# Designs tried in a protein design run: designed miniproteins, single chains. Part 97

Each design is a single chain, and the fold is of that chain. pLDDT is the mean over its residues in the fold that is shown.

## One batch from the design tools (miniprotein)

Design m3367
Fold by ESMFold2-Fast:
Structure m3367 (fold): chain A 104 residues (1-104)
Amino acid sequence: DLIAILEEVLELLRDIQRKFLAGKLTDAELRAATDRIVALLDQAYAQSTDPRIRAQIRATRDDWVAFVDDWLAGRVSPLQAGLRLAAVSGGVYVVLRMAKRLAA
């Protein structure tokens, strides 16, 4: 179920945001969450038939991977990290809303 997959991605992103704001996000937790988020977004892409939903899922996946690479390389300030986490969460929310509109 596409909706259930996207809701799980949002829950993972909210957990990462909570840990980040608490100053408790570890590199190991970020890597583990990334493996799960990427797998879920790839599954959502495969289950989607609408080209606009597929494009938005791909953009969100690419944005997330780029953020994690930048974070692990130390190229992201705390302010930039907060903004990029919010942007990725917003992207997933948009996809979820689109998927719900297409549900019968």
Scores: mean pLDDT 86

Design m3368
Fold by ESMFold2-Fast:
Structure m3368 (fold): chain A 94 residues (1-94)
Amino acid sequence: SEIDEEIEKLLEKLVEAYRAYQAGGSLDPILETLRELVRVLLKKYGMSDEEIERVLAALDDVEETRKLAEEFEKKGMHQLASALRAIARVLEER
């Protein structure tokens, strides 16, 4: 599906962003790619645009992002929870 293809491309982009960071680049491409991955995963799980924007707005706060990761993990949304934990780690590196 188009959504599954978008997820695959974002995961490839995320790997490239981490390689660029390891070579002395910015954390910003990692954060941008993770936020877009979260957006696409929430769409795949059937969340409304309003709910998606609310979740994304919370991702500037480390504690709130960690709480969201725990909630989605409990719901069996493991890939989404993993992406949210990665965002929290990147925010702490700032």
Scores: mean pLDDT 86

Design m3369
Fold by ESMFold2-Fast:
Structure m3369 (fold): chain A 71 residues (1-71)
Amino acid sequence: MKVEVEVRELEDGYVEVIATGDISADVAYLGELARKKAEELTGKPVALSLKEEEIDGKKMKVVTAVAEAKK
């Protein structure tokens, strides 16, 4: 199934990385995608949060990382 990775710039120099997969997606794989992208942007270890979310009537697995961007 398809996996999407999105990066959002937040206020105060923070970055949110969102890895979204469908319900069959491997949560470890989503976590690695989000973590690697966030660490690439921040240069720091990041904490991940995992949730299941309904998007357009479908259950999706969502992993997010929020960290201060590398300057």
Scores: mean pLDDT 74

Design m3370
Fold by ESMFold2-Fast:
Structure m3370 (fold): chain A 65 residues (1-65)
Amino acid sequence: GGHEAGEEAEEAGAAARAGAEKVMEISIQRATDLGAGEEARKAAEAARAGDSEKAHQYSLRAHEA
């Protein structure tokens, strides 16, 4: 439900972070198998450092490679 902005936004943020971290881990494994592991690895490293914007940019670069 989207009826409560405060706590739901905080919970959604935490869930989004956990989900993004899990997706990054899976994406690194697949990208490594496909030869694009370097960019995917940098994206995950940025995500773990809490830099979601850099993580997104590296992720896009992995797709471009």
Scores: mean pLDDT 66

Design m3371
Fold by ESMFold2-Fast:
Structure m3371 (fold): chain A 87 residues (1-87)
Amino acid sequence: SEEEERRRLAAEIIDVAQQLLEKYRDNPEAVKLAQELIRLAVELMQNPSRVTVEELRDLLNLVKQALESGDLDLMKEAIERAKKLIE
């Protein structure tokens, strides 16, 4: 179902954000941003009916790009997008 897919994608975002926290653990700003992403992704997982599968896939792709690059601006963009999906 779409609801199961939304929950799966939100859980995947949590996993990638945890990997981001571990990979950049020596960067205090990256750690802070990764922790905020985990918090927001947990909230999205708990409220799957409020977001689309497409929105979650776009967010997952953005968080994956941030993980690969270490780009703090991409991490900040992911946080802003996640906040907008929760509101």
Scores: mean pLDDT 86

Design m3372
Fold by ESMFold2-Fast:
Structure m3372 (fold): chain A 110 residues (1-110)
Amino acid sequence: SEADALLKKAYTLATRLVVELTWAIHNNLPKEEALEIAEYLLKQLRDTVVRLLNLAGRPDLAAEVEATFDKTLEEMKDKSIEEMLQLLQETVYEVFSRVAEALGVPLPGT
């Protein structure tokens, strides 16, 4: 279904955010480049999760999740790459916990 495809895309984008920023830290990437990558992926994740929640009949939760992502997008601009990774992991965990509860799916994947 479209909802299953969006959920898979959201998990893939969240995983990619962690992988890309971890790689950026290990390879001493310029902060500006790491920020551009993080902003691009986080905006894609935001749009994907918002669409998923709207399709699930939870526009209230979609609005709350969108606000959470937008706050993270603003806060990460002034952070180091390590601080951005920590903030993004916290944001992803919070959002996916809410999505898992709303959709009745388990948070940890196997």
Scores: mean pLDDT 87

Design m3373
Fold by ESMFold2-Fast:
Structure m3373 (fold): chain A 81 residues (1-81)
Amino acid sequence: LYNQGLQLMSQGTQLYNQGNYRQSGQLYQQAGDLFLQAGHYGAASSAYRLASISYDRAGNRDLSRRYRRLSDQLADLSRRQ
C-alpha cells in the first residue's frame, strides 16, 4: 500500500509537470487513499493537498475544495499522533 502510494505520487507529479492536471489530481487522490488505508496520515494529507492543487488547475473547484479540507483534517491528525 505505502509503496504503491509513492509510485502513484511519482506518476502524478510527472503528469502535473506535463500540464495534465486532471489525471495528475486523480493519481494524487489515489495515492492519498492508499496512504490513508496504510495509516500514514501525513503522507495522505500531502497527497490530497497535491490533488487539491491539481484539481484547481484543472478548473474543478468542488474537488479542489474537498481535497483541501481533507488534507487539512489529516494534517491535524498527523500532528496529534
Scores: mean pLDDT 86

Design m3374
Fold by ESMFold2-Fast:
Structure m3374 (fold): chain A 65 residues (1-65)
Amino acid sequence: SKKEQLEKLARDGAEWLALRLSYETGLEAIGSYEVIDDETARITVRAGEREEVWEVTADGKATRL
């Protein structure tokens, strides 16, 4: 359940961050996620030459790297 919640947070976060980056750049944005462990996932979003990497924890905190 904890891993399922983290995966959902990462998936939803990737989609939301991609939409935000698309809006900011006026370009198509792609979001991807990777679950690193039971407490941490990484989100990568890209639009054109702009790339952002975010760390998401199981408690819902998001930090831009």
Scores: mean pLDDT 83

Design m3375
Fold by ESMFold2-Fast:
Structure m3375 (fold): chain A 94 residues (1-94)
Amino acid sequence: GKAEALALAKELEELAKEMEKKGDTTTAKQVKKVAALIKKLAEQGKSALAVKYAKEALKLAKEAKKAFEEGDVAKLVGYTLRLIGLALDIESEL
């Protein structure tokens, strides 16, 4: 429900803070944007859709963080572009 979507959005925000601490400010910015959009979707009563997107975003954000820590630039760019695409998909539902 709404509480689950908001909890997942908070998990995304904490993950973005950890990315910033490690020096990945660009991907962290996209993760924060997705978290904010998930909150908006949940506040509009679209809680099931917000949870679905939040779970997808968490998978992408965790993989992006791992790619950054491993120095895998190609994977990092790929996951960051997928996060941007996800943000556009969520915006289309608002």
Scores: mean pLDDT 88

Design m3376
Fold by ESMFold2-Fast:
Structure m3376 (fold): chain A 96 residues (1-96)
Amino acid sequence: NLSDEDQLRLAIVSARSTLLQAKEKLKDDKKVVKQLDELIAGLDQASELLDQGKYEEAKKLAIQTVEQAIELLSKKKGLDTEIAQLRKVLAELKKL
């Protein structure tokens, strides 16, 4: 069985991978690329908090970052797959 910590870590990794895919699709939109880089940095901070044993802070930051990513990408066309993956990750995070 995966621990809650392992589940949170996998969710962060999955969200980060999805944001990198969105960044590649949107690479010509410099403003959105910068916003995606800030969201990726937020997920990296959540991972660092988790490594420090700060589970609740890591979970809160991961949820906030994924919600912000969904809002950002929902304003763009051709990202339905990435939005669906992020919504799945958000549902998994909220069940922890």
Scores: mean pLDDT 91

Design m3377
Fold by ESMFold2-Fast:
Structure m3377 (fold): chain A 61 residues (1-61)
Amino acid sequence: GAAASAEAARRAENAARAAELLGRDDGKQTAHEYAVKAAASKTAEEAEAYMRAASDAFGAG
């Protein structure tokens, strides 16, 4: 629903911004790449999948 889509978009935005900052650490480019894909996603499921991948990349550092 609309609420779920809005929530997924907000989570994707947070992940994208965090990954962008971490991407500048040279070792975090993978997180940045996933965050970009999450932000480009139109569906909640796609955004969540890429957001989780970006978050996993954050934790790997």
Scores: mean pLDDT 64

Design m3378
Fold by ESMFold2-Fast:
Structure m3378 (fold): chain A 56 residues (1-56)
Amino acid sequence: SAAEKEEIRRRVLASLERALAERDRVAAQVGLHEAKKAGVLSEEEIAAYERRIAEL
């Protein structure tokens, strides 16, 4: 459902942002992989997160 997908998106984004704030590259890479698998991020969002992780 749309509501379920939105909840997954919120949770995944929160985990990704936490990993980035903590400068935990491995946790951020795992979080991005899970987000890609769940299909909850656009191509532009994925590229932006890959750039932020590379800068850690």
Scores: mean pLDDT 85

Design m3379
Fold by ESMFold2-Fast:
Structure m3379 (fold): chain A 79 residues (1-79)
Amino acid sequence: MEKLVRELREEVRRKLREAIERGGLSYARNEATGFASAKELLLSAETPPETRKEVVDAVRKVIGEETAERLGDPSWLLD
């Protein structure tokens, strides 16, 4: 569990970095939000602030509250 949480956080950070390098992503309209794409969606220039809160809730549901609590730094879930 803890190893999985750490790997997931690194995966999200890598995806976030790639999204920044590409100048953002427009997943909001073309793709269903998945765990990895949720963070990229938050970084997208087209993502409304209201949608960001919804995406954060979706990400938390994927990893669960117990797992989210074990993150130690949930800032990436609060974006």
Scores: mean pLDDT 47

Design m3380
Fold by ESMFold2-Fast:
Structure m3380 (fold): chain A 61 residues (1-61)
Amino acid sequence: SAKEEALVEALLEQARSDLATWSRARARAIADVWLAHYRAQGELSEAQAARLRAEIDRLLA
């Protein structure tokens, strides 16, 4: 959905911002927390969460 796509873009931008502010390890830990949160709330599908996880892993490599 458009809302889910907007959430994915916002969370990816958050991960970029966190990487610029914190260490890679801390940025990864922050991303893991909010990814789990939005998955638990049903705001991200499993497929979109997997896609976002892959993009974050590429960003933090």
Scores: mean pLDDT 78

Design m3381
Fold by ESMFold2-Fast:
Structure m3381 (fold): chain A 93 residues (1-93)
Amino acid sequence: KEIEAIVWEGIGASDLKKGKEAFDQGKYDEAIKYYENAILSYEKAISLDPNNKRAYRGLAEAYENLSKAYEAKGDTEQAEIWRKKAEEYRKKA
């Protein structure tokens, strides 16, 4: 269970990095897709190991970056939703 959680944490971290690279290139839709995939992977890691604080930190960072990507696209409503989600998970980390 814990080994599987570490694998999903690693997948999440990889997608988070790719999302940041896409964001830095102004590819906001591509960045959003990577951040969404990172979120799913970190959620899977947490479901397998609820004590994985690194996965909670990764999830909070993914939501924060997702918020910034929506803000860059001018979608203030989506940006606010994901910013609040990031704050929620940052408190759990």
Scores: mean pLDDT 88

Design m3382
Fold by ESMFold2-Fast:
Structure m3382 (fold): chain A 65 residues (1-65)
Amino acid sequence: ESKKLARKAATLITAAGIEIAAGDKEGAKKLIKKVREIGKQLEKLGDTDSAKDAFDAAKKLEKKL
């Protein structure tokens, strides 16, 4: 279900931000990769808006690395 995946992406985005703030670039990169994978799954389910939100959040987090 796309709502469950969108919620999981939000949790991982928050966790990645915390890892970046803590200086754990490797941990943050792993979480960002998982967010992008969920974005692709959301696109497959036709939830293009939630997919776009996930990809945009991942791009913002990557810029902080």
Scores: mean pLDDT 83

Design m3383
Fold by ESMFold2-Fast:
Structure m3383 (fold): chain A 112 residues (1-112)
Amino acid sequence: LAEQLRRDTDIGVQQVASQNQRWADLVRQGDLDLAVRLAERSSQVFDQDSVIAQQQGWTEISQLLQQTSQLYRQAARAARQGDTDRAVQLLQQAGQLEQEAIRLGGEQLIAE
């Protein structure tokens, strides 16, 4: 069970890394409208997920999800301003925090 949860967590982390790289590539290619929409949608989802995590007592995960939401919102703003390099940097930072939240979530489930 613990090994399967670790595998599922690793897959989730890899999927997030791949998705964020794809979004960064979209920004670099000039598909800013799509990147903005995806970043804004992700921000809203992570804001909601942070509240749910807080209600579960997963304070560290909640904080990471809230920070991830803020970074996606900042990435969308940078992309709207045409600041491609800043948008890519912020998307990568958001992806790193999202990956950390997934790892902590996996650890929390194993510990329970």
Scores: mean pLDDT 77

Design m3384
Fold by ESMFold2-Fast:
Structure m3384 (fold): chain A 100 residues (1-100)
Amino acid sequence: SAVDLILEFAKEHKKLFDEIAKHLSEEERKEFDEVVSKLEMEMYYYAQRDDLEGAIAALERLRDYYEKKRKESKDEKAREKLEEMIKLVEETIRRLEELK
């Protein structure tokens, strides 16, 4: 189900997020937490309503946010983890699209 996919995404995403957080300032961590938490809540909200387009749109916004942060980051390890997060987002979008 869409809910199961979003819950699986959230679990794997948290592991990668905790690794990136080690390379962020306190201010950057607060920004990341606010943006990511809001988008994950939106994904779950839409998934519970079988709104696959809404869930995918929230994931696409998260992907775009991570692509921006990856381009801005000068830390190679942070860039590698952001790329892993982008791949996880893209795979989750693909799996949700297959449910249509």
Scores: mean pLDDT 84

Design m3385
Fold by ESMFold2-Fast:
Structure m3385 (fold): chain A 61 residues (1-61)
Amino acid sequence: MTIVEKLREKLDEKGYVTKEDMKELGLSDEQIDRVLALADLDGDGKITKEELDVYLESLGI
């Protein structure tokens, strides 16, 4: 299972993910900071499904 799959499961449950959710899923602080920098377009510390989809589309995954 990839980190992306875990994040999508959390999004399906509540519509967004926070840094605390990402830590619970086993992501490191470095990985969380990278995801937030690339996907958190609003700068509120939450990643919505739309923000994650844009990020994943940019990676071609």
Scores: mean pLDDT 70

Design m3386
Fold by ESMFold2-Fast:
Structure m3386 (fold): chain A 69 residues (1-69)
Amino acid sequence: SRARELALQYVRATFPEAFAERFEAEVRRGASLAEAARIAAQSLGYDEATVERYVAAVERILEIAREMV
């Protein structure tokens, strides 16, 4: 969807590159944005609290993107 495209662009532009690359790869494999964020953050060795913060941030970005389209 257009909202997903906008969310992906925002993550690429604003999040740490290592996270953004892994996140985008998981989305292209068919994961939801929340699932992709969790997998990407876990793959970087982040603790549970940090993983949940990244998931919440990506979900908020998608919510905002949905309001723009």
Scores: mean pLDDT 87

Design m3387
Fold by ESMFold2-Fast:
Structure m3387 (fold): chain A 75 residues (1-75)
Amino acid sequence: SMEEDIEKVKETAKKGREAVVAAVEPKGPEAVQRVDEELEKALEESIKKVEEGEPLEKALNFLQRRMLEALLRAL
């Protein structure tokens, strides 16, 4: 169901956020705030994709790509 797919997106974002924030934390609070804001936007966009009827796999791939891009930009 859409609700189950949205929960999968949220769970993936939560785990990814914890990892990215931990990796960026040594760069300082401004870097953490910047990636946190980027990850929040990526989560909202991924949820919108599921709500608009995109397959879960595509939404998760989009989210994972956005999280990786935010991490690499912060490092």
Scores: mean pLDDT 87

Design m3388
Fold by ESMFold2-Fast:
Structure m3388 (fold): chain A 83 residues (1-83)
Amino acid sequence: SKELTQKALEYVQLGKRYEEQGKEAEKAGDYKTAAEYYEKSARFYQTAADYLAQAGDEESAELLREQSDKMKKKAEEAAKKAA
């Protein structure tokens, strides 16, 4: 549905925003904040993937699930550097 696709686009934009905030925090050496932003980014990409899968766009959903997993990995790496 158009409504599900629109929700997915909104969550992709949020995912990108938090990914960029995570990168900026990482560049500043604030690994704790970077981990928190990367975790938020992963959750938003996962939510977008769920909406696209419901809309029947499984290929785009899989790409967003991969982006979510990538953000989770960045969060784990940042969390290790924060310790």
Scores: mean pLDDT 90

Design m3389
Fold by ESMFold2-Fast:
Structure m3389 (fold): chain A 82 residues (1-82)
Amino acid sequence: MPEDLERLKAEGGDMLLPDWLKRRFGLDDAEVDALLTALGKMVGKSTAELRRLRLSDLDLEELQVLLTLLAMHLNKPLSELL
C-alpha cells in the first residue's frame, strides 16, 4: 500500500540506502552492492548515485522496485518487509 511505503520512508528517511539495508535487513557490503546495482539497472541510476541517496530521496516507484528485489533476495513476501 502507498501508506506503508510512506511510513517506511518516514521511519528510515535520513539514512543512506546502504546503511538502511544493512541495519534493517542485516545485509553485508556485497549483498548491498548487488542489490543497488540491480536497482540502478531498473531505474536508470548508477550504483554510485544510489549509494549517495537517502531512503527519503527515492520516489514510490523506485522504493517498490527496491523492496521487490529485496523480497526476492531474502525469499520473503513483500508484506513482511513493510
Scores: mean pLDDT 80

Design m3390
Fold by ESMFold2-Fast:
Structure m3390 (fold): chain A 58 residues (1-58)
Amino acid sequence: GSSVVKEVAEEHGISPEELERRLVETGLSGAPLTPIEEEILARDPEMAARLREIQAAA
């Protein structure tokens, strides 16, 4: 997992695994990002790239 996901998860009292799961689900569904997810993607270009790959595969 991303170090940014771990940091944001700690700041918001959520597990890093739960945030990663939400990012994948957002990629597959095309749903609007929450502010927490937008923060992660803005701070982690690699995670943003992975989300784009998931969307392309869906």
Scores: mean pLDDT 71

Design m3391
Fold by ESMFold2-Fast:
Structure m3391 (fold): chain A 70 residues (1-70)
Amino acid sequence: SELEEYAEKILEIYKEDPNNYEKMAELLLEAQKKLGPKAGGEILKILEKRGVSLEDLKKIEEAAVRLILK
């Protein structure tokens, strides 16, 4: 699944630098553009299931919103 491929790429960034919210958010938005508007929410659910904290998921979402508003 391409959703799982994007989730895995984001998870690898998280493992190397959990504070790199902007890079993770860039991939989340790329997935939404390629796979449709629900892809971001579906990827965040995969990341939650894989052990990313709710606080860090919220920060990734906040970074994505900031990138859209530019």
Scores: mean pLDDT 85

Design m3392
Fold by ESMFold2-Fast:
Structure m3392 (fold): chain A 80 residues (1-80)
Amino acid sequence: MSGGEGGEIAKEGLERIEKGDYSEEAIDQVGIGAGAIGKSDGLSAEDTAKGVEDALVNELGVSEEVAKRIGELAKKYAEK
């Protein structure tokens, strides 16, 4: 998956979360997409997780608990 493809998947997941859809599918889309972006940009898995957590909390007002869960998924995907 390219960074561009990851960006589109993350965008779709974020739109769902903004509408109140905290389903496993929406969370997984954001995590996978963010992980693919970080991997494509050559970021470490840890930096990818921190970046997505910070963006979710500061830009979208996502709860810290949900942001950390998405960050863990992004980290896992960035490592693969």
Scores: mean pLDDT 78

Design m3393
Fold by ESMFold2-Fast:
Formats: C-alpha cells, sequence, structure tokens
Structure m3393 (fold): chain A 70 residues (1-70)
C-alpha cells in the first residue's frame, strides 16, 4: 500500500506539472510514465514487491493515465 501511495503521489505531482505547462503535455506525460515504470521495476528488483503487485500497480497506473487524458 505504501508503494501504491508513492506511485499515486508521483502521478498527482505529474498532473500538477501538466496543468502548469499544458503545451508540453506530451513530453511531460512520457517522462512521468517512464519515471514511474523505473521506480516500480526497482522496487521489484529490491524484493519490496512481488510480480502480482507490480502488474496490478502498472494496470492502475495505465488506467489513471488514460482517465487523465479524457
Amino acid sequence: DEIEEFVKKLIEEGKAELAKNPNDKELLEELIIKGTEEVIELMKKLGKMDEKEVEELKKQFEETVEKAKK
């Protein structure tokens, strides 16, 4: 849950940055996605998350990004 909250916080901070710089939206979205994926992968390698938790967070992240685009 702590890692899930961390990922959600990263997404929220990214959304705030996108709101300040809407003309750079595509680049900022790419940076947020890559950064979040790297953190999740690192947590998996450190044994802080199992594979199912990683997959669930990735799906939640993808859904959140997709909803933000609408």
Scores: mean pLDDT 66

Design m3394
Fold by ESMFold2-Fast:
Structure m3394 (fold): chain A 71 residues (1-71)
Amino acid sequence: MMTVGEAVERARRLLPLVPKKHLPEAIGLVLRIIGEAIDDGKISDPEALLSPEAQRRVEADLAELERLAAS
């Protein structure tokens, strides 16, 4: 299962690769990933596991961020 730290680190690595014209979309995706990964913004533990529902949403947003980084 994906940890909070894994989700945040993947978003952090992908954001600099996104073309400038897509940055507003990418920033929105990163904020959604961080929100879901932290679960109501209270968990700062990078080893904390995402719920299955949060992991599905984070994986979908990471996939979109990867597509923007590849464009």
Scores: mean pLDDT 75

Design m3395
Fold by ESMFold2-Fast:
Structure m3395 (fold): chain A 86 residues (1-86)
Amino acid sequence: MKPVEDGVEGTDETTEEEVEELLKEIENQPYLDFELILKLFDSSIRLGLGEAIEKAKEYLLKLAEKEGEDVEELKKGIEIQIEYEK
């Protein structure tokens, strides 16, 4: 159990096609699934898919409002994360 290259790739988890499938799954559900939305956001940033990043941001902000979280703090965190990945 001594990984050398396994934990820092990101390219093995989600492709552009899988991001499209995640978007469809989220849109088809009547509730906001935090796990799916996070996966969409992370994968979209990693792949540099601007439209998917914007959609994921919308879902994250909606979820934060629903859960009573600090939307402004989350919004700042999202912008920092996007800038870091560029």
Scores: mean pLDDT 68

Design m3396
Fold by ESMFold2-Fast:
Structure m3396 (fold): chain A 75 residues (1-75)
Amino acid sequence: SLLEFMKKKIQEMREQNAPQESIDFLEAAKNTVEAMLKQGWSNDKIRNAILQMSYSSTDEKVRKILEEAAKLIES
């Protein structure tokens, strides 16, 4: 699932000793996605939110993870 993917990527970044700011950004993104899913937001709205968060990140690795997460949402 989308949330399992995001949790796995966060854990991988922790194991690789990635910058705490990058880990915190992905955790905030995961929490936003989880809240949107719980509130019944459409797949299009969730995908757009993930892409907007990707554009807001200065870390290319974080941007790539969020781009991949957006692709997991079926249109």
Scores: mean pLDDT 86

Design m3397
Fold by ESMFold2-Fast:
Structure m3397 (fold): chain A 89 residues (1-89)
Amino acid sequence: MELVEEVAEKAKYYAEVIAKKSKEEAEEIGKAAGKKMAELIEKGDWESVERLKNGLDSLKRIAELIEEHKGDPEVVTEYVRESALELKK
């Protein structure tokens, strides 16, 4: 439970950081990531708990990509898109 709450807080933070570079694209990316995370939490599927852990790792990687590419939204968008596909499994 605490980890899940921390992830939601980090997602908001990353959305704010990205928004400083490209407001329109960054807000869309941030909302998509946050919404997907909230949906997984709301479902309460035990079998998806391990998938949620992978989502946490994905958020960490997104933060690293933001730092490495200094807010290149296209690079971040590609990663978020691939991560969303994995979370659907």
Scores: mean pLDDT 55

Design m3398
Fold by ESMFold2-Fast:
Structure m3398 (fold): chain A 72 residues (1-72)
Amino acid sequence: SSGKVNFIKTYYEEEIKKETNPVVKEKAYTEVLNYIVKEKLQEAKPLLEQMLSEETNPKIKELIKEALIELS
């Protein structure tokens, strides 16, 4: 599962963080967050906390918070 989290972290750092289109960014976040929750990737919690601290879009912040709650 660490390999899956490392892939998501790389995708976040290289693609999601650099996305300027808010619709495309929300879709990318929704896809990775749904995957993390569906796969019950507990090891992704630090990455989700990083995402939450770096994100400024309130809609996306709520999606990240929901994923963190689901993993609790």
Scores: mean pLDDT 86

Design m3399
Fold by ESMFold2-Fast:
Structure m3399 (fold): chain A 58 residues (1-58)
Amino acid sequence: SNTEALERLLREAGAIGDFNPYLSLRRAIERLGLSISEAVEIFESQGIKLDPGVIRRA
C-alpha cells in the first residue's frame, strides 16, 4: 500500500541521516528501487506535497 511505501521511505531516509533531508530522501528512493515520480505519488497520496525538482537538485 502507499501508506506502507511511505513508511519504508521515511525509515530509510531517517537511517541515512544526511544534513540535507532531500538528499537523504533521494538516496532512500534510489535504495528502494523507486523513481522520483513514484516517490512523489506515494507522498501525495498521503497528503504530502513534494517538489520533484528539489529532490533532483539535492
Scores: mean pLDDT 84

Design m3400
Fold by ESMFold2-Fast:
Structure m3400 (fold): chain A 99 residues (1-99)
Amino acid sequence: MKTIYKVTVTATIAITAAAAKTLTVTGTGGLKAAGDVTLNPNGNATVTLTGEAETEKEAFQTLADAHAAIADFILTAENDLGATASITDYKITIEKVEL
């Protein structure tokens, strides 16, 4: 029986942008982005990163990578799109699954 830990990190980001644009969210380490995020003027964007780890310790270590990926998303939105971004909600879930 294989045990895995599913990691899900969801950030809700309030964005002020001059025009609607699609921005790619890049996962790092064991994390995968849920896909591209469309930024709408004066809208909210939701960034979801998911990953799997074989140990609980490794699952917690992926949180550092998730924080880096969200920071890179905000930096890209602000620098490349001239947007202003602020995090309004941040959720972390680690779930133990037996396969």
Scores: mean pLDDT 69

Design m3401
Fold by ESMFold2-Fast:
Structure m3401 (fold): chain A 67 residues (1-67)
Amino acid sequence: MYLNKVLQQIENDEPITFPNGTVVHRSDLANLEELAKKEGLSVETLKAQLKVFLRYIDREDLLELIN
């Protein structure tokens, strides 16, 4: 449920582009484990990158939903 709310808010904004240039599909945010596997990253690394990105675009309010 929480990830679905984040997904809808992100869909109203631009797609998520990670600092390494990776663009994530909004649907993949509902399953961080699957997204991490696709990108060859650990879930821990993916969450860290997402937190940095959300802070960069001043959307720290979304961190509580992803954490």
Scores: mean pLDDT 58

Design m3402
Fold by ESMFold2-Fast:
Structure m3402 (fold): chain A 71 residues (1-71)
Amino acid sequence: PVRYLRDAARVARRNGHNSLSTALRQIADNARRSNATHIRPLARDARRAIRRGDFDRAIQIVRQISDMLPD
């Protein structure tokens, strides 16, 4: 899941969504530390949403992933 989230963060930043990019990188780092493989489908969906320009959906998915990860 980390690779999907990092790719999504890069695309978000290139499109001027810096806060979303930062959130995606923070989630990617958390997922790496906690070995959270269960978020993989949501991470893939986040990358797809961002690549399609659906940033509102990407924000919604980021919130869902944050709720699933440890503090």
Scores: mean pLDDT 85

